# Designed miniproteins, single chains, continued (4), part 4

Each design is a single chain, and the fold is of that chain. pLDDT is the mean over its residues in the fold that is shown.

## One batch from the design tools (miniprotein)

Design m12111
Fold by ESMFold2-Fast:
Structure m12111 (fold): chain A 74 residues (1-74)
Amino acid sequence: SEAEALLAAAKAAIRAAGARLGLSPELVDALEALVEEGVRVLAETADPEEAARRADEILAARAPELLALLEADR
C-alpha cells in the first residue's frame, strides 16, 4: 500500500540519518514513532487543513520527549 511504502521509506531514512549522526536507539525509535503517527494521519484524511492540524497536535505532544532525548544524546 502507499502508506506502507511511505512509512518504510521514512523509517529507512531515519535509521540511515541516525546511524550517520550517531543518535541513540531511543531517539531513533521516538523519531520512527513520530513518523508512523504522521503517515497514519495522512492515510486517514484527505483534508489538508485537518491533516495539518492533526500533524501539529502530534508534533506538540511528542516535542518534549524528543527534546529530552536530544539533550541526553549530547
Scores: mean pLDDT 77

Design m12112
Fold by ESMFold2-Fast:
Structure m12112 (fold): chain A 66 residues (1-66)
Amino acid sequence: MPEVVRRLAERELAELKEKYGLSDELVAEIMRLVYEEGLSLREAIRRVLETAPEEEKPKLEAILAE
């Protein structure tokens, strides 16, 4: 993945973490999916939503609605 695209995804995810209060564990899993599986940030968030704890699901749904 081009460095610019990776840096943009990292910055956007950091902003989402601050805005929605995502856990470090969710952020790490999203980053893993983006870097190791080549998913877009939105695709990674959608996949994480399937396995996320009930408390975190509304936060991830709100992010996908942006």
Scores: mean pLDDT 76

Design m12113
Fold by ESMFold2-Fast:
Structure m12113 (fold): chain A 86 residues (1-86)
Amino acid sequence: ALSPEQQRELAEKLRRQAEELEARREEAVEALLEANPALSREEAAAAVERVVELAREAAEALAAGDVERARALLAEAQALLREAAA
């Protein structure tokens, strides 16, 4: 099981990763459009925005010690990216 110290460190790292993705939102949108040209720019932007939201929620869950919730939120983010890139 993750210790409270490890949960806090992972929460901080995940928060920084979400922040970096938000800062590179336009690049992430272009990457999704390159992978799936059938996707609209609005759909790609919505997918990136949702992934950022899920990552931030997962970081908050980890900071609160809710590892299972964080895991579920990260799995949802991964599934969303896979679907958007298809």
Scores: mean pLDDT 82

Design m12114
Fold by ESMFold2-Fast:
Structure m12114 (fold): chain A 74 residues (1-74)
Amino acid sequence: AEEHVERAFEHLDRAEEALRAGDLEAAIRHLEEAGRAIQEAKATGDPSMLPKVREAEERGRRLGAELLKALEAA
């Protein structure tokens, strides 16, 4: 469970960096990988990871909204 949450945050960080750099393709790829890691963390059923899973989901939603705005501007 912990390793999946760590992987989710790593991909969210990389997606945010890619978005700041204007690399929309890399931002999309990392956001998709973060989503997969979040689903894997949820599948473990570990309730101690729930706060971190929710944090990752919130970050993913905010980043997805920013990415959508960037794509609309492109």
Scores: mean pLDDT 82

Design m12116
Fold by ESMFold2-Fast:
Structure m12116 (fold): chain A 79 residues (1-79)
Amino acid sequence: MKIPKELVEETIKKLEPLVDEYPGAASLIKALKDYVEGKISESTLTARIVGHILLALTDDSPAAQELLKILKEFIKKYE
């Protein structure tokens, strides 16, 4: 199933406050925007999200934990 554009845009808004606190957040927002613009495939976006989840799991900072919550909610909504 193609990921809904509205879900991607909602997720971008949730990630924007983390850009100054977590270096990976800006890269992830770029990937989400590229997907909405048709520049990358769903499989490419999913691989990027999984990579960010794995990195954040090794980081106990509050920003990394918030990023994990946002990404887990995103994945759960399009399964």
Scores: mean pLDDT 80

Design m12117
Fold by ESMFold2-Fast:
Structure m12117 (fold): chain A 68 residues (1-68)
Amino acid sequence: MEEEINKLAEEIQKLAKEGKLKDEEVDEILAKAIEEIDEKYPDSSSDRLELKKLLAEKVIEELKKKLE
């Protein structure tokens, strides 16, 4: 699980670098993804690793949409 999250984090960094996104744009995408996860899973007493994976996948999706 942790290894999968690390791979997703590396993919996010790679996409951001390839898209030449500003740190501010990456922060905006991350904040939006966090907000959406927090909205759907308020008071997350569920597995934190699963939530991190879901968050990372959401960020990758948003980055791909941004890069088109």
Scores: mean pLDDT 67

Design m12118
Fold by ESMFold2-Fast:
Structure m12118 (fold): chain A 65 residues (1-65)
Amino acid sequence: MVSEEELDKEVTEALAEIYVGIANIDKSRGDLEGARDSYRKAAELYEQAGNTEKAEEMRKKADEL
């Protein structure tokens, strides 16, 4: 019942969430460069999935580091 494109969006959002988790871990360890890169990757993935609000949130987190 989910189209192939919608299934890909769900997988893409799940991957974005993984990168958010990595970014949060990197940030807590003081790796601000690694955290920034991971937030940017998460933003790109959320944008590909059509989740513009989360994409903008992740870009803001990267820029604030």
Scores: mean pLDDT 81

Design m12119
Fold by ESMFold2-Fast:
Structure m12119 (fold): chain A 73 residues (1-73)
Amino acid sequence: MKEEAEKELENLKKKADTIIKKSKDPVFQEYLKNLKEEIEKQFREAIENGVDEETMRELIEQAKKLLEEFEKK
């Protein structure tokens, strides 16, 4: 699970970077950068604490859903 979580985090960071790059609103760009940092922090904390696979899957799904919502805006 740790390896899978690390790979998912990298994919989420790349998606966030793509959204940031396409945005022309500096306030929105800064918001997304902060969100990216929070997602990374949450994933790192979960990995370091050795959370259960179910908990990690929930975290991954929540992060994916959040980024999808921002892609639609």
Scores: mean pLDDT 78

Design m12120
Fold by ESMFold2-Fast:
Structure m12120 (fold): chain A 68 residues (1-68)
Amino acid sequence: SELEARLLAAARAGDAAAVRELLEQMRGHPRAEQWAKRALLIAQEEGHAEVAAILEEWMRREFASRRP
């Protein structure tokens, strides 16, 4: 998907602003959690701590209720 491709590219580049914008566009998408997890792995691999933190916080906020 275009949103997934853009999110992964932003995570690889360490572009925190683009990541935040793309996460807002992904809200409610059935694959958003999967895409965010992939982006987090890329951000961690590339050493982009700010992007990794943004993705972790967003996932906690959006999907906290899914961990009973």
Scores: mean pLDDT 82

Design m12121
Fold by ESMFold2-Fast:
Structure m12121 (fold): chain A 74 residues (1-74)
Amino acid sequence: SEIEELEKKIEELKKEIEEAKKELEEAMEKLRDETASREEILKAIGEVLRAIGTIFQAELEIEKLKKKIEELKA
């Protein structure tokens, strides 16, 4: 079923969001480390921005897939 394939993709995207949230938490912990070098801080900022971007893109894709499932049920 196409609906089952789309639901499976939504579950995969939810796992991607959970992984990105963990990466975000770890990167934010690095930013709170007063012993971190300037280079480590800049890398951590990059990791934060990348994780936020991944979460946002995955959330948008989930909404598109949910809408497609609703259209297929109609």
Scores: mean pLDDT 86

Design m12122
Fold by ESMFold2-Fast:
Structure m12122 (fold): chain A 69 residues (1-69)
Amino acid sequence: TDEALARARELLDEAAKHFRDGNWEQARKLVEEAGRILEEQAGVPVDLEGSLAATKRAAEQGKPVLEPG
């Protein structure tokens, strides 16, 4: 379980980088893969669309994180 959670975190970090680079399709695939791992290992439903939106927002805010909005 810990290994799977570590892998999911790695995929989400990779997805954030791809969002910052404008590689939306690759970022989406990475978020989908992470969500699949979390559902399989944790046995809980994952809101993939919510996770994707949150990752996009974090990546966008990561660019101007030094200033609000």
Scores: mean pLDDT 67

Design m12123
Fold by ESMFold2-Fast:
Structure m12123 (fold): chain A 58 residues (1-58)
Amino acid sequence: MVSPEAERARVLTELGRRAAATLSPAALEAFKRLLVQLEAAGASAAEIRERLTAFLAA
């Protein structure tokens, strides 16, 4: 995608929905904390997608 903001929003919506449907409440809290850390670090949409996808696969 050529729009980093649009890609980030899409990634967050997609992976957030998957996390809410799949993860336990404790794992969902860890997922949210990871997202907050990535946002605070200024991670790109690609980095957020990679990190959150890896988390969901674990």
Scores: mean pLDDT 78

Design m12124
Fold by ESMFold2-Fast:
Structure m12124 (fold): chain A 118 residues (1-118)
Amino acid sequence: MAVVTESGGGTVKEGGSLTLTGKVSGIDFSNSSVSWIREPEGGGARGVAGISADGKKVSYAPEVKGRATISKDDANNTAYLNLSNLKVEDTATYYYMVFDGKTRVLAFGEGTKVTVVA
C-alpha cells in the first residue's frame, strides 16, 4: 500500500511564500504523475498544480499561475509545490495526490492546512 506524507503547511502573512512537500512510498514514483488540489473551508475542491510522470508537462490553475512552481524529484520520491505572493484566498487544506497510470493506483495525502493572514 502507498504511504503519503505531506509537510510545509502553516500560517503565513499575505505576500509571503511557502513550499509544500509531498513524499510517497509503496508506489512506482518515477512512473507516477503528481498533483496538488485544495479545498477552502467553504468547500469546492479545485486543482492547483500538476506534473506528469516524466516531469515534462506541468499545469497550474489560473488563480496561482505565475505564483506557483511544481517540481518532481524521482531520486528522493518527493514533489514540491512552491507558492509565492500568497493571498488570503490561498487559505485552504492542500492535498497531495500521486497517480501510477500503469497500475491505476491513486494515493492521497491526509492534507496540510495553509492559512494566509492579511
Scores: mean pLDDT 86

Design m12125
Fold by ESMFold2-Fast:
Structure m12125 (fold): chain A 82 residues (1-82)
Amino acid sequence: MSILEQLEELIRELSKAEGDAFRQQLQRIMRLMEEAIATLSPEEARELLERTVALLRELLPDRADMIANIERMLRSRIEERA
């Protein structure tokens, strides 16, 4: 299974989760993204981030501020490596 396929599945579960389950699932997604950014080229990491953010916006349209904060943090990590 590709990283993107794993992220899509985790984000779909996140959209159905509440409370502690939401927090745990979000932590899993963030961990997987950070691992991917550490192992991928900056270009590949940027493409993965763009696709992940697009999916988060599609499935969690009411969480725009959270998604923007996640995008900013992960983009900063990619730029630090470039």
Scores: mean pLDDT 81

Design m12126
Fold by ESMFold2-Fast:
Structure m12126 (fold): chain A 98 residues (1-98)
Amino acid sequence: AEEELKKIMEEAEKKALELAKELGASEEELEVVRLAVKTGEAFALNSLSLGESLDEALEDGLAAAIAVLNLGVKSGVMSEELAKKVKEVLEKVVEEAK
């Protein structure tokens, strides 16, 4: 479960960063994407350690990652359009992992 979760989060980071770079994301926006995925992974790992299923842990991690993306938008570091596209990629990776 933990190894599977880490592999899913690595794929999520790769796909999110590839999309963000294609859309011309700034270095600051790329850092927000990395922070979102790392925060999501930490939350998901904590959920697993508390006895949640892999699917539940992935949903918890996704929610945490989305919260970081929204904070980036609110802080003016990230565009709403980029955050929306990154969110869609993360949601798709989590859904396909179930």
Scores: mean pLDDT 86

Design m12127
Fold by ESMFold2-Fast:
Structure m12127 (fold): chain A 61 residues (1-61)
Amino acid sequence: AAVAERDARLGEISTEAAKAAYQALKEFGDPKSEEEFNKAVELATQKAREAIDRVRARLAA
């Protein structure tokens, strides 16, 4: 039970973080320079963190 519950939570966190990062990268578009690449990574990281925080808030409720 504990392992299955852990895996379900990790799966939800991973899925929501991946979706948020993917959407951020898709909206940013194709980076043409190293500076744009770094900005895209920062944006994706920020959106992934926000998604993880939303999942955390829902699980705490």
Scores: mean pLDDT 74

Design m12128
Fold by ESMFold2-Fast:
Parts: sequence; C-alpha cells; structure tokens
Structure m12128 (fold): chain A 73 residues (1-73)
Amino acid sequence: MVVVTETTRWIADELRRIGAVLDKVFLPKIKNPTLKKNAEKAIEAYLADHGITREELDAEAERFKQELEKLRK
C-alpha cells in the first residue's frame, strides 16, 4: 500500500476544491474573457469529477466570499 501516493492524492483533491471555490468567488471579478471561460470550465470539470453538486460549491464559495469581504475593509 502506498500511503505517500494516497496522501498526495488527497492534497491534490483539496487543492482542486480550493481552486473551484476561488474560481467561483472571483468569477465576477475576472475581466479577461478567456480566463473567465477557463474558470467556468474548471468548475464544471471539478463538479463532474467529484460528483459534488453546484449547490454545495455555491454554499462554500458564498462562505469564502463573506470571509474575504470581512478582510477587505
């Protein structure tokens, strides 16, 4: 059994999750249409790959956005 590989996979999955949340949060602030489309595509790919609902991602993104807005005073 390869514990190191499993740990690396878990870290990669968490980074993908964080990336999807950040893409969702920053989507309306992205001025570049290519980057915006890439972000939307990444979100869809993540949802499809992990079987996570849009509702769950939206809830997580909203929480992160609220925390970010508290820092941006």
Scores: mean pLDDT 69

Design m12129
Fold by ESMFold2-Fast:
Structure m12129 (fold): chain A 60 residues (1-60)
Amino acid sequence: MEKEIEELIKKAEEAMLARDYEKAAEYYEKAAKLAREAGDEKLAEEYEKAARGYRARAEE
């Protein structure tokens, strides 16, 4: 799971460089789900917060 989360964060960073904030939010949402499944509630909340921030940027 940790390697899958790391891959998702890398893809989110690539999406940010492309200014595709909607995709960045999607990747953080997937990372949050995996972190929650792994039992890391704090990390899941951090990724959910990041996803919300990027989604707001995409909608503006």
Scores: mean pLDDT 81

Design m12130
Fold by ESMFold2-Fast:
Structure m12130 (fold): chain A 97 residues (1-97)
Amino acid sequence: MSKEKFDLEVEVGVALIHAAVLENALKREYQKTGSEELKKLLEEVQRIRDELARIGDEVAKATDPEKLAELGRRVQELKARLDEISKQADEVIEKIK
C-alpha cells in the first residue's frame, strides 16, 4: 500500500513534468506560427496540467487502496491524452512547414 502510493506520486510528478515540457514547446511553436490549432492544443495541455495537480493533492490525502486505484486510472488517461496531443502537434507543425 505505501509502495503503491509512492509509485503513484512519482507517476503524477513525471506526468506533470511531461505536461510542462509540452506546454513550453507548444507556446514557442504557437509564437512562431500563429497557428490556431496549436493554441487549442496548448490550452488543452494547460487544463490537463491543472487536473494532474488536483490529482496529486488527492493522492497525498488518500489512504484507501480503492481510491488510489481510481486516481491511478485517471493519471493513465491523462498521460495517454498528453501523448495524443504531442502527436497532433507534430502533424500540425509538419503541415505548416
Scores: mean pLDDT 85

Design m12131
Fold by ESMFold2-Fast:
Structure m12131 (fold): chain A 71 residues (1-71)
Amino acid sequence: AMKLLEEAKEVAKEALKKSKTLKEINESIAIILRVIGLELDIKWGLISEEEATRRAEELLEDAKKLLSELE
């Protein structure tokens, strides 16, 4: 889960750098905040490893989709 979250955060940061509109900036920041929230849930033991991995994979897919739309 944590490696997927690090990848999702890096992809979202790259999307933020390529963002040209306020909407794109907000969408990139929203993904980064979702990554941080899930990292905290994992650190505090609030979710299972299975659920954490599922959500991390969804976040990575969301981040990659956003980046592809900005390229």
Scores: mean pLDDT 81

Design m12132
Fold by ESMFold2-Fast:
Structure m12132 (fold): chain A 62 residues (1-62)
Amino acid sequence: GALTVTALEDYTASTADELSLSKGETVDATAILGVLDGDTITVKLADGTDKKVPLSVVTVTG
């Protein structure tokens, strides 16, 4: 993908529109759509779905 989202620590989704990640996991993304509630980003995944994840939990490269 154009962007790679890498988990800095484990994160468990509390809602269906959030992304669950294990520390060191990488996810391909096509876009970062925006910042919600100041600390959460919306990521468009390679399969076309949009998921939210806390900005403090991930790094984005690409």
Scores: mean pLDDT 76

Design m12133
Fold by ESMFold2-Fast:
Order: sequence, then C-alpha cells, then structure tokens
Structure m12133 (fold): chain A 75 residues (1-75)
Amino acid sequence: KAQEHLAKGVRAFRAGDYESALKHFEEANKIEPSALAYYLAGKAALKLGDEEKAKEYYQKALDLGSQSSEAQNIV
C-alpha cells in the first residue's frame, strides 16, 4: 500500500515522469505519512517547477523527522 506507492513513485521519478512520481508520493503520504515520502514529494514538485508545493512538503518532512534527531541525542 504505502510502500507500493513509494516504490512506484521512485520508479517514475527515475524515468523523468515527475507528475506520476508526485502523485504516487502524495498517495503514500495519505496512507502513511512519513518524512521520506514528504521529502520525495517535495523533490518531485520542485522538478515540476512548483516551488510553493515543494516548500510545503519539505516543511512537513522536516516536522516529521525532527523528533527522531532529538531522541537520538538524549541517549
């Protein structure tokens, strides 16, 4: 499900099909939000020239990933 969309998105991104890649990464985030899926969605949006959408997705990726970095430092 989410992993399948992530895999399809990566394949589309490598093929230069950024519209399909973005759609798959957005579906992955709808099923199971993750820093990786938002980061990849941001990259695809940036390739399409949608800087505002890319910025939004990068911010979501950062928000989801920041807790992980803080938790590693506490130990």
Scores: mean pLDDT 75

Design m12134
Fold by ESMFold2-Fast:
Structure m12134 (fold): chain A 60 residues (1-60)
Amino acid sequence: GYTFTSSFSDAAAAQSAADFVRENYPDATVSVSGATVTITTTKNIQTAIGMTLTAIGAGL
């Protein structure tokens, strides 16, 4: 499995990003702690998820 962690501007931004990942990447396991989102996947999609989370975080 691959694990990726991303930090956001606040907890609301992190929750929005986590919800987006759950909607678009249902095979990923998503956990939120404050402004930090941790994603675990069994496929090599970590880079795509990371780019998506970065875009959402920058937009929020």
Scores: mean pLDDT 74

Design m12135
Fold by ESMFold2-Fast:
Order: sequence, then C-alpha cells, then structure tokens
Structure m12135 (fold): chain A 92 residues (1-92)
Amino acid sequence: DEKALEEIRKSTSATDLFSLGLLADQNGDYEKAVEYYEKAAALDPSALIYYKLGEAYKKLGDLEKAIEAYEKALALDPNFVVAKKNLEELKK
C-alpha cells in the first residue's frame, strides 16, 4: 500500500515533468525540454520519454546524446519504430 502510493506519486511527478518538457519543446526551448525530460526519465523511465529526449538533443545538434537517448528508448521498447528510424537516419 505505502510502496504503491510512492510509485503512484513518482509516476505522477514524472508525467508533470514530461508535460513541462513537451511545452518547452513546442515553444522551441530545447535546453529546457532536455532538463524536464531528463528529470522525468530519472523518476519513471519510459521509451516515449527517452524518444522525446533524443528528439530534443537532435534539435540542439547534440547527435551523440540523441543516439544514446534513442538507444535507451529501444532498450525499453524494441518495437518503437520511430526511434529505430531516427537512429538509422543519424548513422549517416
């Protein structure tokens, strides 16, 4: 019960941080988007969060960190087709 409540709080906080990251990304503030996505992933790692982190790094021109983030997304969800396609694009 108490452990389940802590996990729920953690997931809720990650969702809020992810939403702030999406807002920053939409506003073109990619540095702030990276900060929020990193914090969200630290609380509740997910393929989608790492994928968005990779996209933000790509927009900043940090291709090495973008590749690392996409690899983490695929490690969590090997069938994340869009992350796989973006990795293949960055190999060139």
Scores: mean pLDDT 84

Design m12136
Fold by ESMFold2-Fast:
Structure m12136 (fold): chain A 66 residues (1-66)
Amino acid sequence: MDALQEGIRLGSEGQRAYKEGDLETAREKYEEALRIFEKTEGSEKLVAEAREQLERVEKEIEERKK
């Protein structure tokens, strides 16, 4: 339970960083959330959501470096 709450908190921090334009921090927070969810059974939906958010952030970083 505590691990899932920590992962959700990190995901929220990543979302906030993304809205602020801090893509590097957003990526780091989503990577941490994903690692927590991957180690927790029954969190397949949260894993999928974290992966989607991470992919979105990585694509945005790539576009800005273009």
Scores: mean pLDDT 80

Design m12137
Fold by ESMFold2-Fast:
Structure m12137 (fold): chain A 58 residues (1-58)
Amino acid sequence: SQEQLELQRLLFEIVRSSNRFVADRAAAKGKDDLAAQQRAVADAIDARIAELQAQIDA
């Protein structure tokens, strides 16, 4: 259902924010490889959010 897709999108948005927070903290400590890895995960989640948004808008 649309409501289930919206809740799933919200959960992915929370996970994305968490990964970006970890990336920023890692970068602040000079752990650039870890920061890049966490940002890549967040970017992959962005693609999934876009797919869910397209399903919600359909």
Scores: mean pLDDT 88

Design m12139
Fold by ESMFold2-Fast:
Structure m12139 (fold): chain A 58 residues (1-58)
Amino acid sequence: SAATELARRAGEAMQAGDLETALRLGREAVRTGKEEGDSAGLTQGMAALAEARRALGL
């Protein structure tokens, strides 16, 4: 799904040290997962967002 793809890209941004992109993509993954009713994509997006926020000290 689009949400799952956004979450995957957020993970790639984290590995690259691009925390700003990871945060943005994680938020988009959560929003897209909610809009599509994609529970798996939503869960992955929430995990990616949480990891990005933790890395940023949020």
Scores: mean pLDDT 83

Design m12140
Fold by ESMFold2-Fast:
Structure m12140 (fold): chain A 80 residues (1-80)
Amino acid sequence: MEKYLERAEEVIRRIEELKPKLSPENQAIADQTLKTLRELIEEAKKADPEDVDLNIRLMMHIIAAESELFVLEKIEEKKK
């Protein structure tokens, strides 16, 4: 669990750093991703650290957020 929480927090930090450079529409997407990750982190902190289903859900959302971050970075790169 701890390893996934650290990875989730790193993704949140990177999205927050990118957010001020995004368009308003892409900022809304980033805000939704941040909300989802923060809610999962709070759930994980209250749950059993060895809960396999929660660990899988957290990992899936981290991967989704990392993929979204990559796409947002590429979209803003092309708009420049």
Scores: mean pLDDT 76

Design m12141
Fold by ESMFold2-Fast:
Structure m12141 (fold): chain A 62 residues (1-62)
Amino acid sequence: SKDAELAEQYGALAAIYGAQGDAARAREYSEKGVEYGKKAGDEVAAKGARNALETGLKEGGL
């Protein structure tokens, strides 16, 4: 679904910005990814967006 695809794309953005040390943008995109994952009824996509934030922030030195 489009909502599940958006959840994955926002998760990817959260990881990218997190790895760059942009915690504020990483959190914004992770929250969007979680919301689209919930809207899609896709718990895996929603958790993926949250996990992408955590991984990205760790790679960016938080």
Scores: mean pLDDT 85

Design m12142
Fold by ESMFold2-Fast:
Structure m12142 (fold): chain A 59 residues (1-59)
Amino acid sequence: SAMVEEAVAAAVAALEAGDGAAAKRHVTQGMSQLDEESARELAERVTAAARELRARGLL
């Protein structure tokens, strides 16, 4: 959904900027506004993005 895409983009942008607190806020806020399935998708996609950034030495 558009909300999941927006929340993922905001959280990933915060992670790339080195702002882990902002990334956590975006995930928490997104999860509170989404249904259970979409909240799982948000958490999964942000976790995958964080893993990718760590693998590239960017986190």
Scores: mean pLDDT 82

Design m12143
Fold by ESMFold2-Fast:
Structure m12143 (fold): chain A 70 residues (1-70)
Amino acid sequence: MSRKRAEEVVEGFLAWAEREGKPTKEQLRRLVELMKERGVSKEDIIEALKKIAEELEVYEEVKEIIEELK
């Protein structure tokens, strides 16, 4: 299921960010590429990015990437 794959990727990314600090826009783009490669839908990718923005306070970076996905 696409949503569960997105959740697994998000959990791994959040755990990484807790160790390494706030992600850059390039790192968020790589996360999107990984989710696409795993067959995650565009809608589920957008929801995952919104969760990351809320947890890590990277709202501007996430907004720009969501605009790129449209």
Scores: mean pLDDT 78

Design m12144
Fold by ESMFold2-Fast:
Structure m12144 (fold): chain A 81 residues (1-81)
Amino acid sequence: MSVEQAREALAFLEAQEPAALAELERLEASGEISPEAARAAKEAVRLLVEAARAAAEGDLARAAELFARAAEAARRALELA
């Protein structure tokens, strides 16, 4: 991924983050997902945004670390759902 593509991904993810977090809160409140699954999913969203930010800044090593952590949090959310 180029730095320019990373900047575009960051802008998209930052714009979508509030809606994604609000939807996870709605799913938790309705009982469609457990509180633990909601927490893990929110962590995955935040880490994904941070990974995109690191990539946009050219810190590809940090971006890779954060992306791996986001993937782990997402996997945990699916296991807890």
Scores: mean pLDDT 82

Design m12145
Fold by ESMFold2-Fast:
Structure m12145 (fold): chain A 94 residues (1-94)
Amino acid sequence: EKEKEITEKVEEILREMLEVGKEAQKRDPEKGKAVIRMVEIARNTIEKFKLSAHSQAVVAAMTARGAAKRLESDPEAAERFRRLAEEAKELAKE
């Protein structure tokens, strides 16, 4: 079902965001830590408020976009977060 597929894809995106944040933390501990916290807050918000699939995708897109901006000095991590933001944005349109 479409909603279940969206929820599963959002979970994948959040997991990948956490991994990218951990990699970024090795190069810039302060910015990486801030990004990891942003992802954890997003996951906690989705879980606590039982957000719809659409709202989950919106939260993921906003979080990834914010993380990309925070990691502007880390072009590889910023690009990966930008891709994740675009993927989540497309899911939010569905």
Scores: mean pLDDT 86

Design m12146
Fold by ESMFold2-Fast:
Structure m12146 (fold): chain A 60 residues (1-60)
Amino acid sequence: SYGEAVLKVLELLADGRPYSVEEIAKAVGISRATAQRILDDLEAAGVVVRQPDGTYRLAA
């Protein structure tokens, strides 16, 4: 489910390291389009931040 994918993305990002959309998609086992949607939603919610290099990390 989408909710399960969101939880897996958050679990990956919990280590505090930045990840690209491609790295997140591969690690979680989802499409790049689904990973981008999840990251867009989480960024809008203030849970993650997109860095200038295009990677994402958990908001401090």
Scores: mean pLDDT 85

Design m12147
Fold by ESMFold2-Fast:
Structure m12147 (fold): chain A 88 residues (1-88)
Amino acid sequence: LLERAAELAEEAARAAEEGDYEKAIELLEEAIRLLSEAAATASIEEEASIGVVIIQLAVARLALLKGADGKEVAEAARRAARRLRELA
């Protein structure tokens, strides 16, 4: 689940950079959903780490909904993806 969520976060970053904000939001929502599933079966320490990434992606999604620059959101999504790959 973590690797797939990382892939979705990277896809969301690309969509945000391309100005496809609807696609970026959908991909961020799917990544958050998969991370919530991963957190449900994780250790306490893993759940805390996953929780931080969920918050980062949720903030990125909210930023896009409020008209933030897609490039800034893409950077945040890529940071989240790197963190997830380190946890996997």
Scores: mean pLDDT 83

